# Designed miniproteins, single chains, part 8

Each design is a single chain, and the fold is of that chain. pLDDT is the mean over its residues in the fold that is shown.

## One batch from the design tools (miniprotein)

Design m268
Fold by ESMFold2-Fast:
Structure m268 (fold): chain A 61 residues (1-61)
Amino acid sequence: GPRERLIALLRERAGLSEEQALALAETLKTFSEEVAIQLLMKYAGLSEEQAREIYELAKKL
């Protein structure tokens, strides 16, 4: 489901643990889409496409 995909992508692409991935997903819900994408790119080293995918998955949780 969206949770399992989110965890797998953040582990593979950003090196985050399951706990860190889920905490990040909750935090991202508090930001606007534009801010969340910029934060993922800057601090997690994700591309814009990867950041958008992660944000959309977080919204489904």
Scores: mean pLDDT 83

Design m271
Fold by ESMFold2-Fast:
Structure m271 (fold): chain A 60 residues (1-60)
Amino acid sequence: MPSMEEIVEEIHELINKLSEEEYKKFQEEGSKIVEEAMNDPSVSSKEMLEKQLEVVKKVL
């Protein structure tokens, strides 16, 4: 598994490749993951990033 930094870089690279429609879908699903993590400190940063990466890959 890549490091947290590598996951963040991959997410950013994939976001830049998204179309407007794909980006809106990622924003909808990704924001829910971020909000959940912000409201629940038991959710690890790595777990949040892994979920966001999965969302980006699904919308591509």
Scores: mean pLDDT 76

Design m272
Fold by ESMFold2-Fast:
Structure m272 (fold): chain A 100 residues (1-100)
Amino acid sequence: SAAERLRALFAEVAPRLSPELRAVVANLVTVAEYLLENPDTPAEVRDALLAAAREALLGAAARASPEERAVLAEFLRRAAEILADDPGLRAMLEEVIAAI
């Protein structure tokens, strides 16, 4: 499943992330898994979860080194490919990638 591939990607990349980036990426994985498992989530709730994950990622990226941002960008690009069939998750990830 997409959730299994996303968890595997997180396990691969997590050792290369700072503790702060690892925490916000772990939260992103949890949100993505929830939305994939609950496709009937009301749009208001989905949008709020995506907005919160986006802001957390952007905030952590702004405080990260250029080297840490490069690892985050690698994770987010690969995650966007895994989540290509979820337009909301994909769009949010592409917005974060464009901003960092």
Scores: mean pLDDT 90

Design m273
Fold by ESMFold2-Fast:
Structure m273 (fold): chain A 55 residues (1-55)
Amino acid sequence: SPELLKETLLALVDKHKDNPAALAKLIEEIERALETASPEMQAALREVLDYAKAK
């Protein structure tokens, strides 16, 4: 579900917040997923990207 995906990815961002290389790779993977995602998933993925990029 979009909510569960968002919670899971936000937890991964927090886990890797002190590892710039891992965080950058996660951001790249989310941006790639966003290109093929459904509208519901796109909303969740964008929120995660905004959060990750704010760090």
Scores: mean pLDDT 80

Design m274
Fold by ESMFold2-Fast:
Structure m274 (fold): chain A 74 residues (1-74)
Amino acid sequence: SERQKKLADELKEEAKELFEASKTSPFGDLLQEQGERLDELAKELEEGKLSAEEAEEKARELHEEFARRLSALS
């Protein structure tokens, strides 16, 4: 669906930004891991393994976990 395509594109773009940031960040391993998780979620969404709603919930959980982990390192 259009919604699934848009969400997958947004997740892939965010993953790319995280991968680039990981090359110069002191939190590179954390950024790399988050990028990989979002890229995998985008792939599952593109392959029709997830609905847009399920992918949005998983993305929210991944963002919340990432924020908590990043805060613990700051």
Scores: mean pLDDT 84

Design m275
Fold by ESMFold2-Fast:
Structure m275 (fold): chain A 64 residues (1-64)
Amino acid sequence: SEEHAKKVADSAIEMKDNPIVMDIIKRELAELAREDPETAELVLKYLKEKDPELAKEFEEYLAK
């Protein structure tokens, strides 16, 4: 869902300076990519629009 994707993206941007929370969000996004790839793609799309460097970090994590 778009609303869910925006909330995840906004949380990642807000918490990007907290490495513990960032690790949790990355793991949640990886799980979301397995269960609902469309919503995971929307999260990455919003991250690319607001913080492209952070989006790249998440993309690199998911590629492992």
Scores: mean pLDDT 80

Design m276
Fold by ESMFold2-Fast:
Structure m276 (fold): chain A 81 residues (1-81)
Amino acid sequence: MKEEALKLLREALEKVRRGEDATDLINQAAIVAQKYLQEQGKPDLAKKVTDLLFKAAIAVRQGNYDEAVKYLEEAIKLLEE
């Protein structure tokens, strides 16, 4: 399940770097990541990752792809730790 969340986030990151709308992938990744982290007993980390992905989705909707990349990269790093 961690690998599934990371795969979705990496796919979203690739799309955002290309200036493409990745909102659906970001939302799907948030659901998978939240479930995984809650099952691992890490609710504070789940909240941090979800908050970052929410900010990334907003940035994509505003056309602020550089900011979205930053939030996605931070979420990926938190999940890899």
Scores: mean pLDDT 84

Design m277
Fold by ESMFold2-Fast:
Structure m277 (fold): chain A 85 residues (1-85)
Amino acid sequence: SLVDEAVEALRKAIEHIENGDFEKAIEYLKKAVELLRKAHEETGDPLLRQAAELAQEMIEHVKNGDKEKAIELARLALRLAEQAR
């Protein structure tokens, strides 16, 4: 499902943030945002919209080098996306 693909993209983004690979982290976060927005359009589930907003905020924190805040938001976005299953 789109949600399962988004969860995988979020997991890959977290892995790349932890490894300091911020360019790849941003690519996976952009993919997660797109997938979560599409899933929200199909289902109307507010958790998917909230997860997409958090993933978008993570992109800004990754760009600013704020790894700790990016990982904190990532864990929350992942929990919300998994709850929407």
Scores: mean pLDDT 86

Design m278
Fold by ESMFold2-Fast:
Structure m278 (fold): chain A 77 residues (1-77)
Amino acid sequence: DPGLEQAEREFEEGLRLIREGARTLDEELYEEGLRKALRPIEELRRVGAPEEVLRELEERLRRVEEEARRIIAELKA
């Protein structure tokens, strides 16, 4: 599935940038990562990807965001 493969690559790059932004306290990098992760989810939703695929990506993003927020909170304390 070429569309899903491309979306997964963009999504993984987004997650990588979110984690790096959190570790370096780089707000701009974090925001770029968030946009890169959200865009493929919206594109897949628009083309009618299965709900289970969308839920899996949304759950993965949520977990990475939660982890990143904890790291940022600890570093800013």
Scores: mean pLDDT 84

Design m279
Fold by ESMFold2-Fast:
Structure m279 (fold): chain A 90 residues (1-90)
Amino acid sequence: DLEAVRELAREMLELLEKDRDDPEVQREVVRRAIEAGLLSPEEVEAAPRDVEGVTDVIAFLARAFLNLNDEQQQIMLENLAKVAAGEKVT
């Protein structure tokens, strides 16, 4: 559901704007990014335990996603899912 993903992306950006340096906010942003399909659980497990760099990537992806139209948002989520599954995109 694209509207659910858009809402999660907006909420992630709002949380980061309020208190970017709060570890609880950082964990919530990562959780929402996984729920939105912008980040896989495996990517979080494989990444360094530092959440700061991961939240920067999430903020970039959320901003990029929200700047796209509905069709482009659908394609972005589909391509992210393919990359997570080890498939080639484009």
Scores: mean pLDDT 71

Design m280
Fold by ESMFold2-Fast:
Structure m280 (fold): chain A 96 residues (1-96)
Amino acid sequence: MIELVAEYVKKEVNGEKVSFEERLDAEAAILGGMLSRVVEKLKEYAKENPDLTVEQLAEILKRIVEDLKQRGLFPIDLSDEEIDELVKKALEEVKK
C-alpha cells in the first residue's frame, strides 16, 4: 500500500505521466490505509472506554475522519453518505 502511494508521488514529482488507472489505484490504497488506521483508533477507544455506546463511537469516528480530511491525510473528497458508509464498515470491523 505505502509503496504504491510512494510510486505515484515519485512519478508526479519527476514530471512523469501518471495514467488514470494508476491514480485510482493510489487513491484506493490511501482510502484502505485510512480505514485501517480509523479502525485501530476506534479499537483503542473501545478498550479505554468500554461504556461508550455505538452512537458515541460513530461520533468519535466521524470526528477522526474530519480531522484527517482537514490535515490533508484523507485526500479523497467524500460525501456525507460515503462518510456514513465508512463509519458503518469500521464499526463492523471492530465487532469482529
Scores: mean pLDDT 60

Design m281
Fold by ESMFold2-Fast:
Structure m281 (fold): chain A 48 residues (1-48)
Amino acid sequence: SLEEARKELVDYMRERYGLTEEEAIAFARGDPSVLKKRIEETRKKLEE
């Protein structure tokens, strides 16, 4: 179902990209602000 697909996406984003549950849920709903912040944080860590 669509709900199962969203749950799998949330779990995948949490495991693969280290998002929190709240961040992964926001990403699944298409909130770019939460994802943008996470990408910036990850980019800074990779540059260190």
Scores: mean pLDDT 72

Design m282
Fold by ESMFold2-Fast:
Structure m282 (fold): chain A 64 residues (1-64)
Amino acid sequence: TDAQRSAEAAKAAAEAGDAAAAGTAGYMFNVQSGDRELGRRAAEAAARGDAEGAAEYKIMGAQS
């Protein structure tokens, strides 16, 4: 699904250390999946520079 592809992109961005890209992917996932809370948490993690945390919230949302 588009949400699953976005979650994979967020994980790849986190592995590359790109917190901003991970945060953007998290926001896009929220728009696509309707899971505003997980999208918000991903954006918060990215704002802290926690790219891995941002990707984690993204992946959890894709599985719902």
Scores: mean pLDDT 60

Design m283
Fold by ESMFold2-Fast:
Structure m283 (fold): chain A 80 residues (1-80)
Amino acid sequence: MEEILDKIGDVLSEYAVKNKLSDEERLELTKVYQEIKDMAEKGKSLEEIIKFLEEKKKKTKNEKVKEAIDKVIEVIKEEQ
């Protein structure tokens, strides 16, 4: 789990720099990352984390945030 969390953090940081995310977009992704970490600390499965991310993606209207969430889902699926 710790290795996957580190990869997620790296992917989000790289995406934010590469796509020049605004402070609002970065804050939204920081909140998503904190929720993922909280879920992992509570012993939630990777499948439950993916479900959370898919629901979060449905609720956002920001295309850059949606793309970042998709990349996180891809990282988690690659580690299964």
Scores: mean pLDDT 82

Design m284
Fold by ESMFold2-Fast:
Structure m284 (fold): chain A 79 residues (1-79)
Amino acid sequence: AVAEAMELAAEAGKLYAEAKEAEKQGDYRTALELYQRAIELLEKARELLRAAGVESPLIDENLAHAKEQLAKVEEKLAA
């Protein structure tokens, strides 16, 4: 349902904001976990909207942004 997708997207937004704060604090492990959760929720929201025949450019943008941040955090943890 579109309403469920919007609730998931809102929750992902909260997790993304928390991940950015953890990243600013140098807590890359917490940032990694929070970005992963945000991505999972955004992917579920995207599938729900797709099933309803609704285009989701904002969710696609947020998903791309979260994946970029995840990759940066993974790079920091690998160094």
Scores: mean pLDDT 85

Design m285
Fold by ESMFold2-Fast:
Structure m285 (fold): chain A 89 residues (1-89)
Amino acid sequence: EETARLLERAVELAKKAVESTDPFDRDVYFALALIAATVAELYGPEELRPLVRKARDAIVKLSEAKTKEEQQKYLDEIEKFAEEVRRKL
């Protein structure tokens, strides 16, 4: 349950980052999303770790994305991995 909650929070924070018009707010929300995903990876079940890592990697790629198309692609990936983690719990 906690792992799914942390990834769901990471998704919410990543969405806030993408929606932020202020670069500082954007960076803060991405940092918080990465913290949530990292905690989920470290303390979550071992069998879910590969999915949590994929979500975390997608958050990193999203923070580096330069186009709206790339942002949408990585945001969709984060959401899909979070859903898969929720389904496996």
Scores: mean pLDDT 82

Design m286
Fold by ESMFold2-Fast:
Structure m286 (fold): chain A 78 residues (1-78)
Amino acid sequence: MVDPKLVEATLYYMLGLIAKREGDYETAIKYFEKAAELAKDVDPEFASEMYRDAANAARQAGKEDIAKLFEEKAKELE
């Protein structure tokens, strides 16, 4: 059985990867964060990876404080 939240998380994660590839780091951050929030109760390891991707996108956007916040959220799920 596939959890509907995990399906939605995967779709948002894919959108985040596309946005990041296009250099739209602001949009990538939003999609990765939404994906992680949906996945964290079902698959915390997957959610942790999404928060790490959000942190990386935040750094690419020059937002170090936001990047550190996402890294902390990722560590809480490991």
Scores: mean pLDDT 84

Design m287
Fold by ESMFold2-Fast:
Structure m287 (fold): chain A 55 residues (1-55)
Amino acid sequence: MSVDELIAEAERVLAEKEPSLSPEQLAGLRRGLAEAKRTRDRVVAEAVLAEIRSV
């Protein structure tokens, strides 16, 4: 996946999981996603996607 594809997938998975997450979990994951979007760092994007998938 490209960085854009990783970010898009992370947004999609987070949206699907959002109703079942606590406000604290959601805030943390949103911060990680915002950092991935700001830096466009592949490692950050992959880490955020993995974390979102694990919750």
Scores: mean pLDDT 83

Design m288
Fold by ESMFold2-Fast:
Structure m288 (fold): chain A 69 residues (1-69)
Amino acid sequence: SSQLEEALALAEEMGRLMREGAPLEEVEKVLQRIRELAARAPPEDAATIETLLRVAEHELKLLREQQEA
């Protein structure tokens, strides 16, 4: 679906932003866009996007912990 393809592209963009040292606020905006796509997607695609979202949330959490240490 278009939602799944867009979510995959946003997940790649999020990874790129984190590697480039972008502000956490910008990374969080991309994560929020992935959440919105999951909410709008059919149940089958939503499950796949939720899996991507869990990975992205975990990576952001690790980045936050690294910056707070």
Scores: mean pLDDT 82

Design m289
Fold by ESMFold2-Fast:
Parts: C-alpha cells; sequence; structure tokens
Structure m289 (fold): chain A 69 residues (1-69)
C-alpha cells in the first residue's frame, strides 16, 4: 500500500525534533518520510502501516542531509 499524505504528516510530527535538527527543507523531509514508508509498506502483506518501521526515517534523512552538503 502506498503511504498517504496523512501517514507522512503523522511521521513528520512524530519525528519533528530529530528531522528539524538536520536542517532539511520541508519538501525533502516529506520526500524522505514518504519513501521510507513506501519501502516499509512494501515489506508487509498487511493493509495497515507498520508503526515500528519509523526507525528507518532518521538514518535516511541524515543520508539526504549529507548528500545536500
Amino acid sequence: MPPTEEDVQTVLDTLRVALDALGLPEEVKRAVVAETLRESYARRDEPAPPKHDLAGVVPRARAAAEALR
């Protein structure tokens, strides 16, 4: 199942402090969250999003921050 904009916003709000500390623009933060959730949803044969997969968001955001340098 693809992530919804509501799912992306919920994850952004949950990880707001950590993501804001990376200094990324809002569009990049949303893109990182959406891509991480898309990969997490693809890993499960469940109709609901896995809450525990949020752990992947911060490492991906750090990699994006390093790439933007």
Scores: mean pLDDT 67

Design m290
Fold by ESMFold2-Fast:
Structure m290 (fold): chain A 58 residues (1-58)
Amino acid sequence: NEYLLENARIVRDEILNDSSLSEEEKEYYLKRIDEAVKKNDIQAIAEVGEELLLHKLK
């Protein structure tokens, strides 16, 4: 699923480039993205993206 893989890549890049996240937090979110990709779960990818956005708004 090209669309799912593309969105996963975008969110992974956002996680890796987020200087407000600790290394443990980055590993946690990256694991969730990997799990979502394995399960073909686009909703789980969207949820991680939303959590990252909310974190930045603090």
Scores: mean pLDDT 81

Design m291
Fold by ESMFold2-Fast:
Structure m291 (fold): chain A 97 residues (1-97)
Amino acid sequence: MKEITDEEALKILEEVKKQIETLSPRDAVNLAVETLSRLLDAWAAGRLKPSKEVLDKAIEVLHLAGKKATKDDPIELQMKLIGLTLQVIGVRVELEL
């Protein structure tokens, strides 16, 4: 897997944030889940060293996707969204940010 710079991660999150506003609730949640899972995997593999700004933007993306989520969306996607939010908070605590 490709290394991700902090600046590249921030650009990805900002683009995803814009796309979430125009997507259906399901597509918005799927995009947020896939993007955040990819970034968290990159951090776990040592390929991303996230800044506080990246972590704050990640929470913002997850929050916007969550606002679009409905009871008609698969429960597994909602659970992934919650799990990713907790993982991002955990990374912030681990990095003392």
Scores: mean pLDDT 77

Design m292
Fold by ESMFold2-Fast:
Structure m292 (fold): chain A 89 residues (1-89)
Amino acid sequence: VKEIVERIKKLIKEMIELGKELLKNAKDKEKIEEIEKEFEKIKEEIKKLLEELKKKLPDDEELIKELELEFEIAEGLFLIAVGVAKLAQ
C-alpha cells in the first residue's frame, strides 16, 4: 500500500515536470508530440494505481480523494501548458 502511494506521488511529480519541459520546448512541434505521448502513459499508470489502491484501502476515502485531487490538478496544469505552447507556435 505505502509503495503504491509513493509511486502515485512520484508519477504526479513527473507529470508536473513534463509540463515544464513542454513549455521549454514550446516551438518544437515534434518534441511536444513526444511529451504528450509520455504524459498519456503516466496518466494511464496513475489511473491503474488509484484503482489498485481503492481495492486495498476501500475505507481510506480521504487519502484516495487527496491523491485524485492532486492528479486532477497536475493534469489541468499540463493541459494549460499544452494550450500556452500551441499559442506560442
Scores: mean pLDDT 83

Design m293
Fold by ESMFold2-Fast:
Formats: sequence, C-alpha cells, structure tokens
Structure m293 (fold): chain A 60 residues (1-60)
Amino acid sequence: SELEELLREAQRAIENGDLEKAEKLIRDAMKKFGISGKELAERAMELGLIPAALLALRLE
C-alpha cells in the first residue's frame, strides 16, 4: 500500500540518520491519509518498523 511504502521510506531515512526527511515523510503521511500519529504508529508497529512508530508518536 502507499502508506506502507511511505512508512518504509521514513524508516530508511531514520536508519540513514536523516531525521528531517523522516519527520517530513511522517507528517506528509498524516496529512495525506488524514490519520493521527497514534494510528501511524500502530500501522508501523504491525510492520515491525519500531523507530518509525516511535517517531510518529513524538510528532502527534
């Protein structure tokens, strides 16, 4: 899904140390899909993307 691809891209940005890009990707996902940081975090956790999930919770 588009949301999954965006979460995986955010995770890769975190792994590369690019937190600015990761934060932008998470915020863009929240805006595009109309979902909260908590909902994004739940989806990221289902995918095993724990760093992305924690970032989404921080940006809520």
Scores: mean pLDDT 86

Design m294
Fold by ESMFold2-Fast:
Structure m294 (fold): chain A 68 residues (1-68)
Amino acid sequence: SSSEKKKKIEEIKEEGTRRAAEALREGDRERASAELQKMANELSELGVSNDEISKEVEEVARRARELA
């Protein structure tokens, strides 16, 4: 269902945010970038559009920087 897909998307975003923020706290920008790319790939596998993925990646990257 669309609700189930939304839940999966939020779980992927939360995990991606946590991993990217952790990498940034450690000064590992390369790992932070890799975690964002991994999240983008997971969203793509769920059939999320490229435009939507770009917006989600920007939001997660912003939150990760604030949490770092």
Scores: mean pLDDT 85

Design m295
Fold by ESMFold2-Fast:
Structure m295 (fold): chain A 97 residues (1-97)
Amino acid sequence: MDELPEAVREELRAELAALAAEAAARAAALLAEGRPLEAEKLRARAQLDAAERLLERMRELGVAPPEEEVREIRELIRRIRELLEREDWESLERLGE
Protein backbone atom coordinates (compact mmCIF):
# COMPACT_ATOMS: atom_id res chain seq x y z
CA MET A 1 0.00 0.00 0.00
CA ASP A 2 2.83 2.45 0.75
CA GLU A 3 4.70 3.62 -2.33
CA LEU A 4 8.45 3.07 -2.39
CA PRO A 5 10.48 6.32 -2.27
CA GLU A 6 11.85 7.34 -5.69
CA ALA A 7 15.47 6.88 -4.55
CA VAL A 8 14.73 3.30 -3.41
CA ARG A 9 12.92 2.50 -6.69
CA GLU A 10 15.91 3.78 -8.68
CA GLU A 11 18.32 1.71 -6.53
CA LEU A 12 16.22 -1.45 -7.01
CA ARG A 13 15.89 -0.82 -10.77
CA ALA A 14 19.68 -0.39 -11.11
CA GLU A 15 20.32 -3.55 -9.04
CA LEU A 16 17.87 -5.65 -11.09
CA ALA A 17 19.33 -4.27 -14.35
CA ALA A 18 22.86 -5.21 -13.20
CA LEU A 19 21.72 -8.76 -12.35
CA ALA A 20 19.99 -9.08 -15.75
CA ALA A 21 23.13 -7.86 -17.59
CA GLU A 22 25.32 -10.38 -15.72
CA ALA A 23 22.90 -13.23 -16.55
CA ALA A 24 22.76 -12.14 -20.22
CA ALA A 25 26.59 -12.17 -20.47
CA ARG A 26 26.81 -15.69 -18.96
CA ALA A 27 23.97 -16.91 -21.21
CA ALA A 28 25.77 -15.50 -24.28
CA ALA A 29 28.88 -17.52 -23.32
CA LEU A 30 26.77 -20.71 -23.11
CA LEU A 31 25.19 -19.96 -26.51
CA ALA A 32 28.69 -19.54 -28.00
CA GLU A 33 29.50 -23.06 -26.67
CA GLY A 34 26.36 -24.47 -28.38
CA ARG A 35 24.35 -24.86 -25.13
CA PRO A 36 21.06 -23.01 -25.88
CA LEU A 37 18.99 -24.92 -23.26
CA GLU A 38 21.53 -24.17 -20.49
CA ALA A 39 21.60 -20.50 -21.58
CA GLU A 40 17.78 -20.30 -21.38
CA LYS A 41 17.71 -22.03 -17.97
CA LEU A 42 20.36 -19.61 -16.66
CA ARG A 43 18.36 -16.56 -17.84
CA ALA A 44 15.13 -17.91 -16.33
CA ARG A 45 16.84 -18.74 -13.00
CA ALA A 46 18.38 -15.24 -12.87
CA GLN A 47 14.90 -13.73 -13.38
CA LEU A 48 13.50 -15.83 -10.49
CA ASP A 49 16.47 -14.85 -8.27
CA ALA A 50 15.76 -11.17 -9.07
CA ALA A 51 12.07 -11.64 -8.13
CA GLU A 52 13.01 -13.24 -4.77
CA ARG A 53 15.53 -10.44 -4.10
CA LEU A 54 12.90 -7.78 -4.85
CA LEU A 55 10.40 -9.52 -2.52
CA GLU A 56 12.97 -9.71 0.31
CA ARG A 57 13.90 -6.02 -0.19
CA MET A 58 10.21 -5.07 0.02
CA ARG A 59 9.97 -6.99 3.31
CA GLU A 60 13.01 -5.11 4.72
CA LEU A 61 11.36 -1.79 3.77
CA GLY A 62 8.02 -2.79 5.36
CA VAL A 63 6.12 -2.59 2.05
CA ALA A 64 5.83 -6.30 1.30
CA PRO A 65 2.46 -7.91 0.39
CA PRO A 66 0.64 -9.83 3.16
CA GLU A 67 2.48 -12.96 4.38
CA GLU A 68 -0.10 -15.23 2.67
CA GLU A 69 0.61 -13.63 -0.75
CA VAL A 70 4.39 -13.81 -0.13
CA ARG A 71 3.98 -17.55 0.54
CA GLU A 72 2.00 -17.99 -2.71
CA ILE A 73 4.64 -16.10 -4.74
CA ARG A 74 7.43 -18.21 -3.20
CA GLU A 75 5.52 -21.42 -4.01
CA LEU A 76 5.08 -20.27 -7.64
CA ILE A 77 8.84 -19.51 -7.90
CA ARG A 78 9.59 -22.99 -6.49
CA ARG A 79 7.32 -24.68 -9.09
CA ILE A 80 8.89 -22.70 -11.95
CA ARG A 81 12.39 -23.72 -10.74
CA GLU A 82 11.31 -27.40 -10.72
CA LEU A 83 9.89 -27.14 -14.26
CA LEU A 84 13.14 -25.48 -15.47
CA GLU A 85 15.20 -28.32 -13.96
CA ARG A 86 12.98 -30.87 -15.76
CA GLU A 87 13.14 -28.84 -19.02
CA ASP A 88 9.31 -28.89 -19.13
CA TRP A 89 8.98 -25.89 -21.46
CA GLU A 90 5.36 -26.68 -22.39
CA SER A 91 4.21 -26.40 -18.74
CA LEU A 92 6.29 -23.21 -18.29
CA GLU A 93 4.58 -21.62 -21.33
CA ARG A 94 1.14 -22.54 -19.94
CA LEU A 95 1.99 -20.93 -16.57
CA GLY A 96 2.72 -17.67 -18.45
CA GLU A 97 -0.89 -17.59 -19.68
Scores: mean pLDDT 73

Design m296
Fold by ESMFold2-Fast:
Structure m296 (fold): chain A 76 residues (1-76)
Amino acid sequence: LEEAIKYALEAAYYAMKGDLEKAIEYLRKARRLAKDVPEAQRYLEEGIRYAEEGDYEKAVRYALEAARILALEKLK
């Protein structure tokens, strides 16, 4: 879970910087590690779609929401 949270936050950072390729790379890494958290997977998948479409603002929001969900799951 720690690595999935880290990658989701890295994705949000790169999306904010306009680095689309890095944002998608980290979103995909986070998605692979978040397979046991279906709700976080949905946000990461949508974040990838928005990033691929160039909607950086939504990509950032979905990546941050995924990180929040993963952090809450870790606390259980």
Scores: mean pLDDT 83

Design m297
Fold by ESMFold2-Fast:
Structure m297 (fold): chain A 61 residues (1-61)
Amino acid sequence: SAEELIEEFRERLEENREASLEEIQAIVDEFLAKAATLSPEERAKALAELLRLVSEHMRER
């Protein structure tokens, strides 16, 4: 589900707090691929939250 995917993404970002931009891009790509397997409604919800979490992570650097 979108909620489970969002939680996994958040955990992955926390584990990789000190990661390089290339590593963060790889994580984003992985989760975008996972989001693509969801229904259109769940995918839209997941994508919106993933973008928000990435933006927050980048600001904390």
Scores: mean pLDDT 79

Design m298
Fold by ESMFold2-Fast:
Structure m298 (fold): chain A 97 residues (1-97)
Amino acid sequence: SKLEELKNEAKEKLEKAARDTPSVDDFIEQVKKIVEETYKKAKELGLSKEDIRELMKEIRDYAVELARAMFGPVAAERVQKELDEIEKKIEEELDKE
């Protein structure tokens, strides 16, 4: 499934970012980039709005938990806040289609 491949690819990139970036700020910027690139790929591959929403939610939840495990609860809250903003922009774009 294209959806499962994108989920797995995004999770692997997030795990690598957590290992390779000791700074919380750098990790947050990498998370944002990975989420945005994954969204663009999902649209290019022609995934349904429902599949894109599922993909974005799962990647978001994974990134937040990864941040909590690697950097602590304050970092997790920061990642969640940044991803909430991205999710709002994605929903607005999906609603236009």
Scores: mean pLDDT 85

Design m300
Fold by ESMFold2-Fast:
Structure m300 (fold): chain A 63 residues (1-63)
Amino acid sequence: SAGEKARAAAEKAGEAGDGTAAASASYQHNLHGDKEGARTGAEMAKKAGDAAAYATAERSFQS
């Protein structure tokens, strides 16, 4: 599913240090009602050290 794909992308982005990709994955999970997937994406963006991407992901998760 799109949510599963977004989660896999978030995990991969976190491993690669790409906070923007992780934030995008978080948004996709939240859009499909997968709050845990959205949270995982936000955490990956945080681990990447991209404060702007993390802030974007967190805002999406809260919605």
Scores: mean pLDDT 66

Design m301
Fold by ESMFold2-Fast:
Structure m301 (fold): chain A 80 residues (1-80)
Amino acid sequence: SMEEEIREGLAEIERAEAAGELDERQRQQAELAKRLFRLALEGAPQEEIDRLYLQWAIEVMENSDDPRLQESLKSYEALL
């Protein structure tokens, strides 16, 4: 089931974190993924999930020194 697959995904992220396999950036992305998966398990509307994803993507891009991400930031801000 989709719910089972989401739980398996959460368990894999938690395993990687516990094993110390993630760097600081990967830990930030893992926290975002866990939040999105938990919202899906709680039956949140897709629109709410998409809005949260856009907000977090903008926050990640704002804290990046990558010129490609800075260019993308303007497009993402226009979607909010």
Scores: mean pLDDT 70

Design m302
Fold by ESMFold2-Fast:
Structure m302 (fold): chain A 58 residues (1-58)
Amino acid sequence: MKAIGEIPSLSEEVREELEKLREEFEKKYAEAKTQAEMDAIMREYLARAEELLRRHRA
């Protein structure tokens, strides 16, 4: 994923968890003071989101 803009249709549970995760990381991202910190936060969010999606796949 290049950007966290639109995730395909997901089960309601996964979608809610992903939105919660997005909120938490959005707060961290807003508090970041450097571009490097923002990049690290973005990468961590992507990794966590991907892990969440994988856990809910067959």
Scores: mean pLDDT 72

Design m303
Fold by ESMFold2-Fast:
Structure m303 (fold): chain A 100 residues (1-100)
Amino acid sequence: NIDLIKKTAENFIRNREYREQELEATKTVIEEKYSDNKELAEALKEVFELIANLSSEEELEEAIKKVLEVTSPEDKEVMEKLAERLRLLYEKLKELEENK
């Protein structure tokens, strides 16, 4: 849902404490959901950290590439869809930060 991504991005920009809390909550969910694939969990946490810190697009794409490389074949479609949504979140966050 694009509207949900937009609202999440707006909340991330407006409140640093909210951003930090959401990042930590997301990391916990990732660790629980992907407990059987430590490399995938670590790669996903890195992607979310890069987004939260508004890191370069190049660093984000390298981290997403790593996520897809360590994803099991059965989960590839789900991870590719997540990657697309994370790119949209990053772009919206960058847009909002530049217009502050």
Scores: mean pLDDT 75

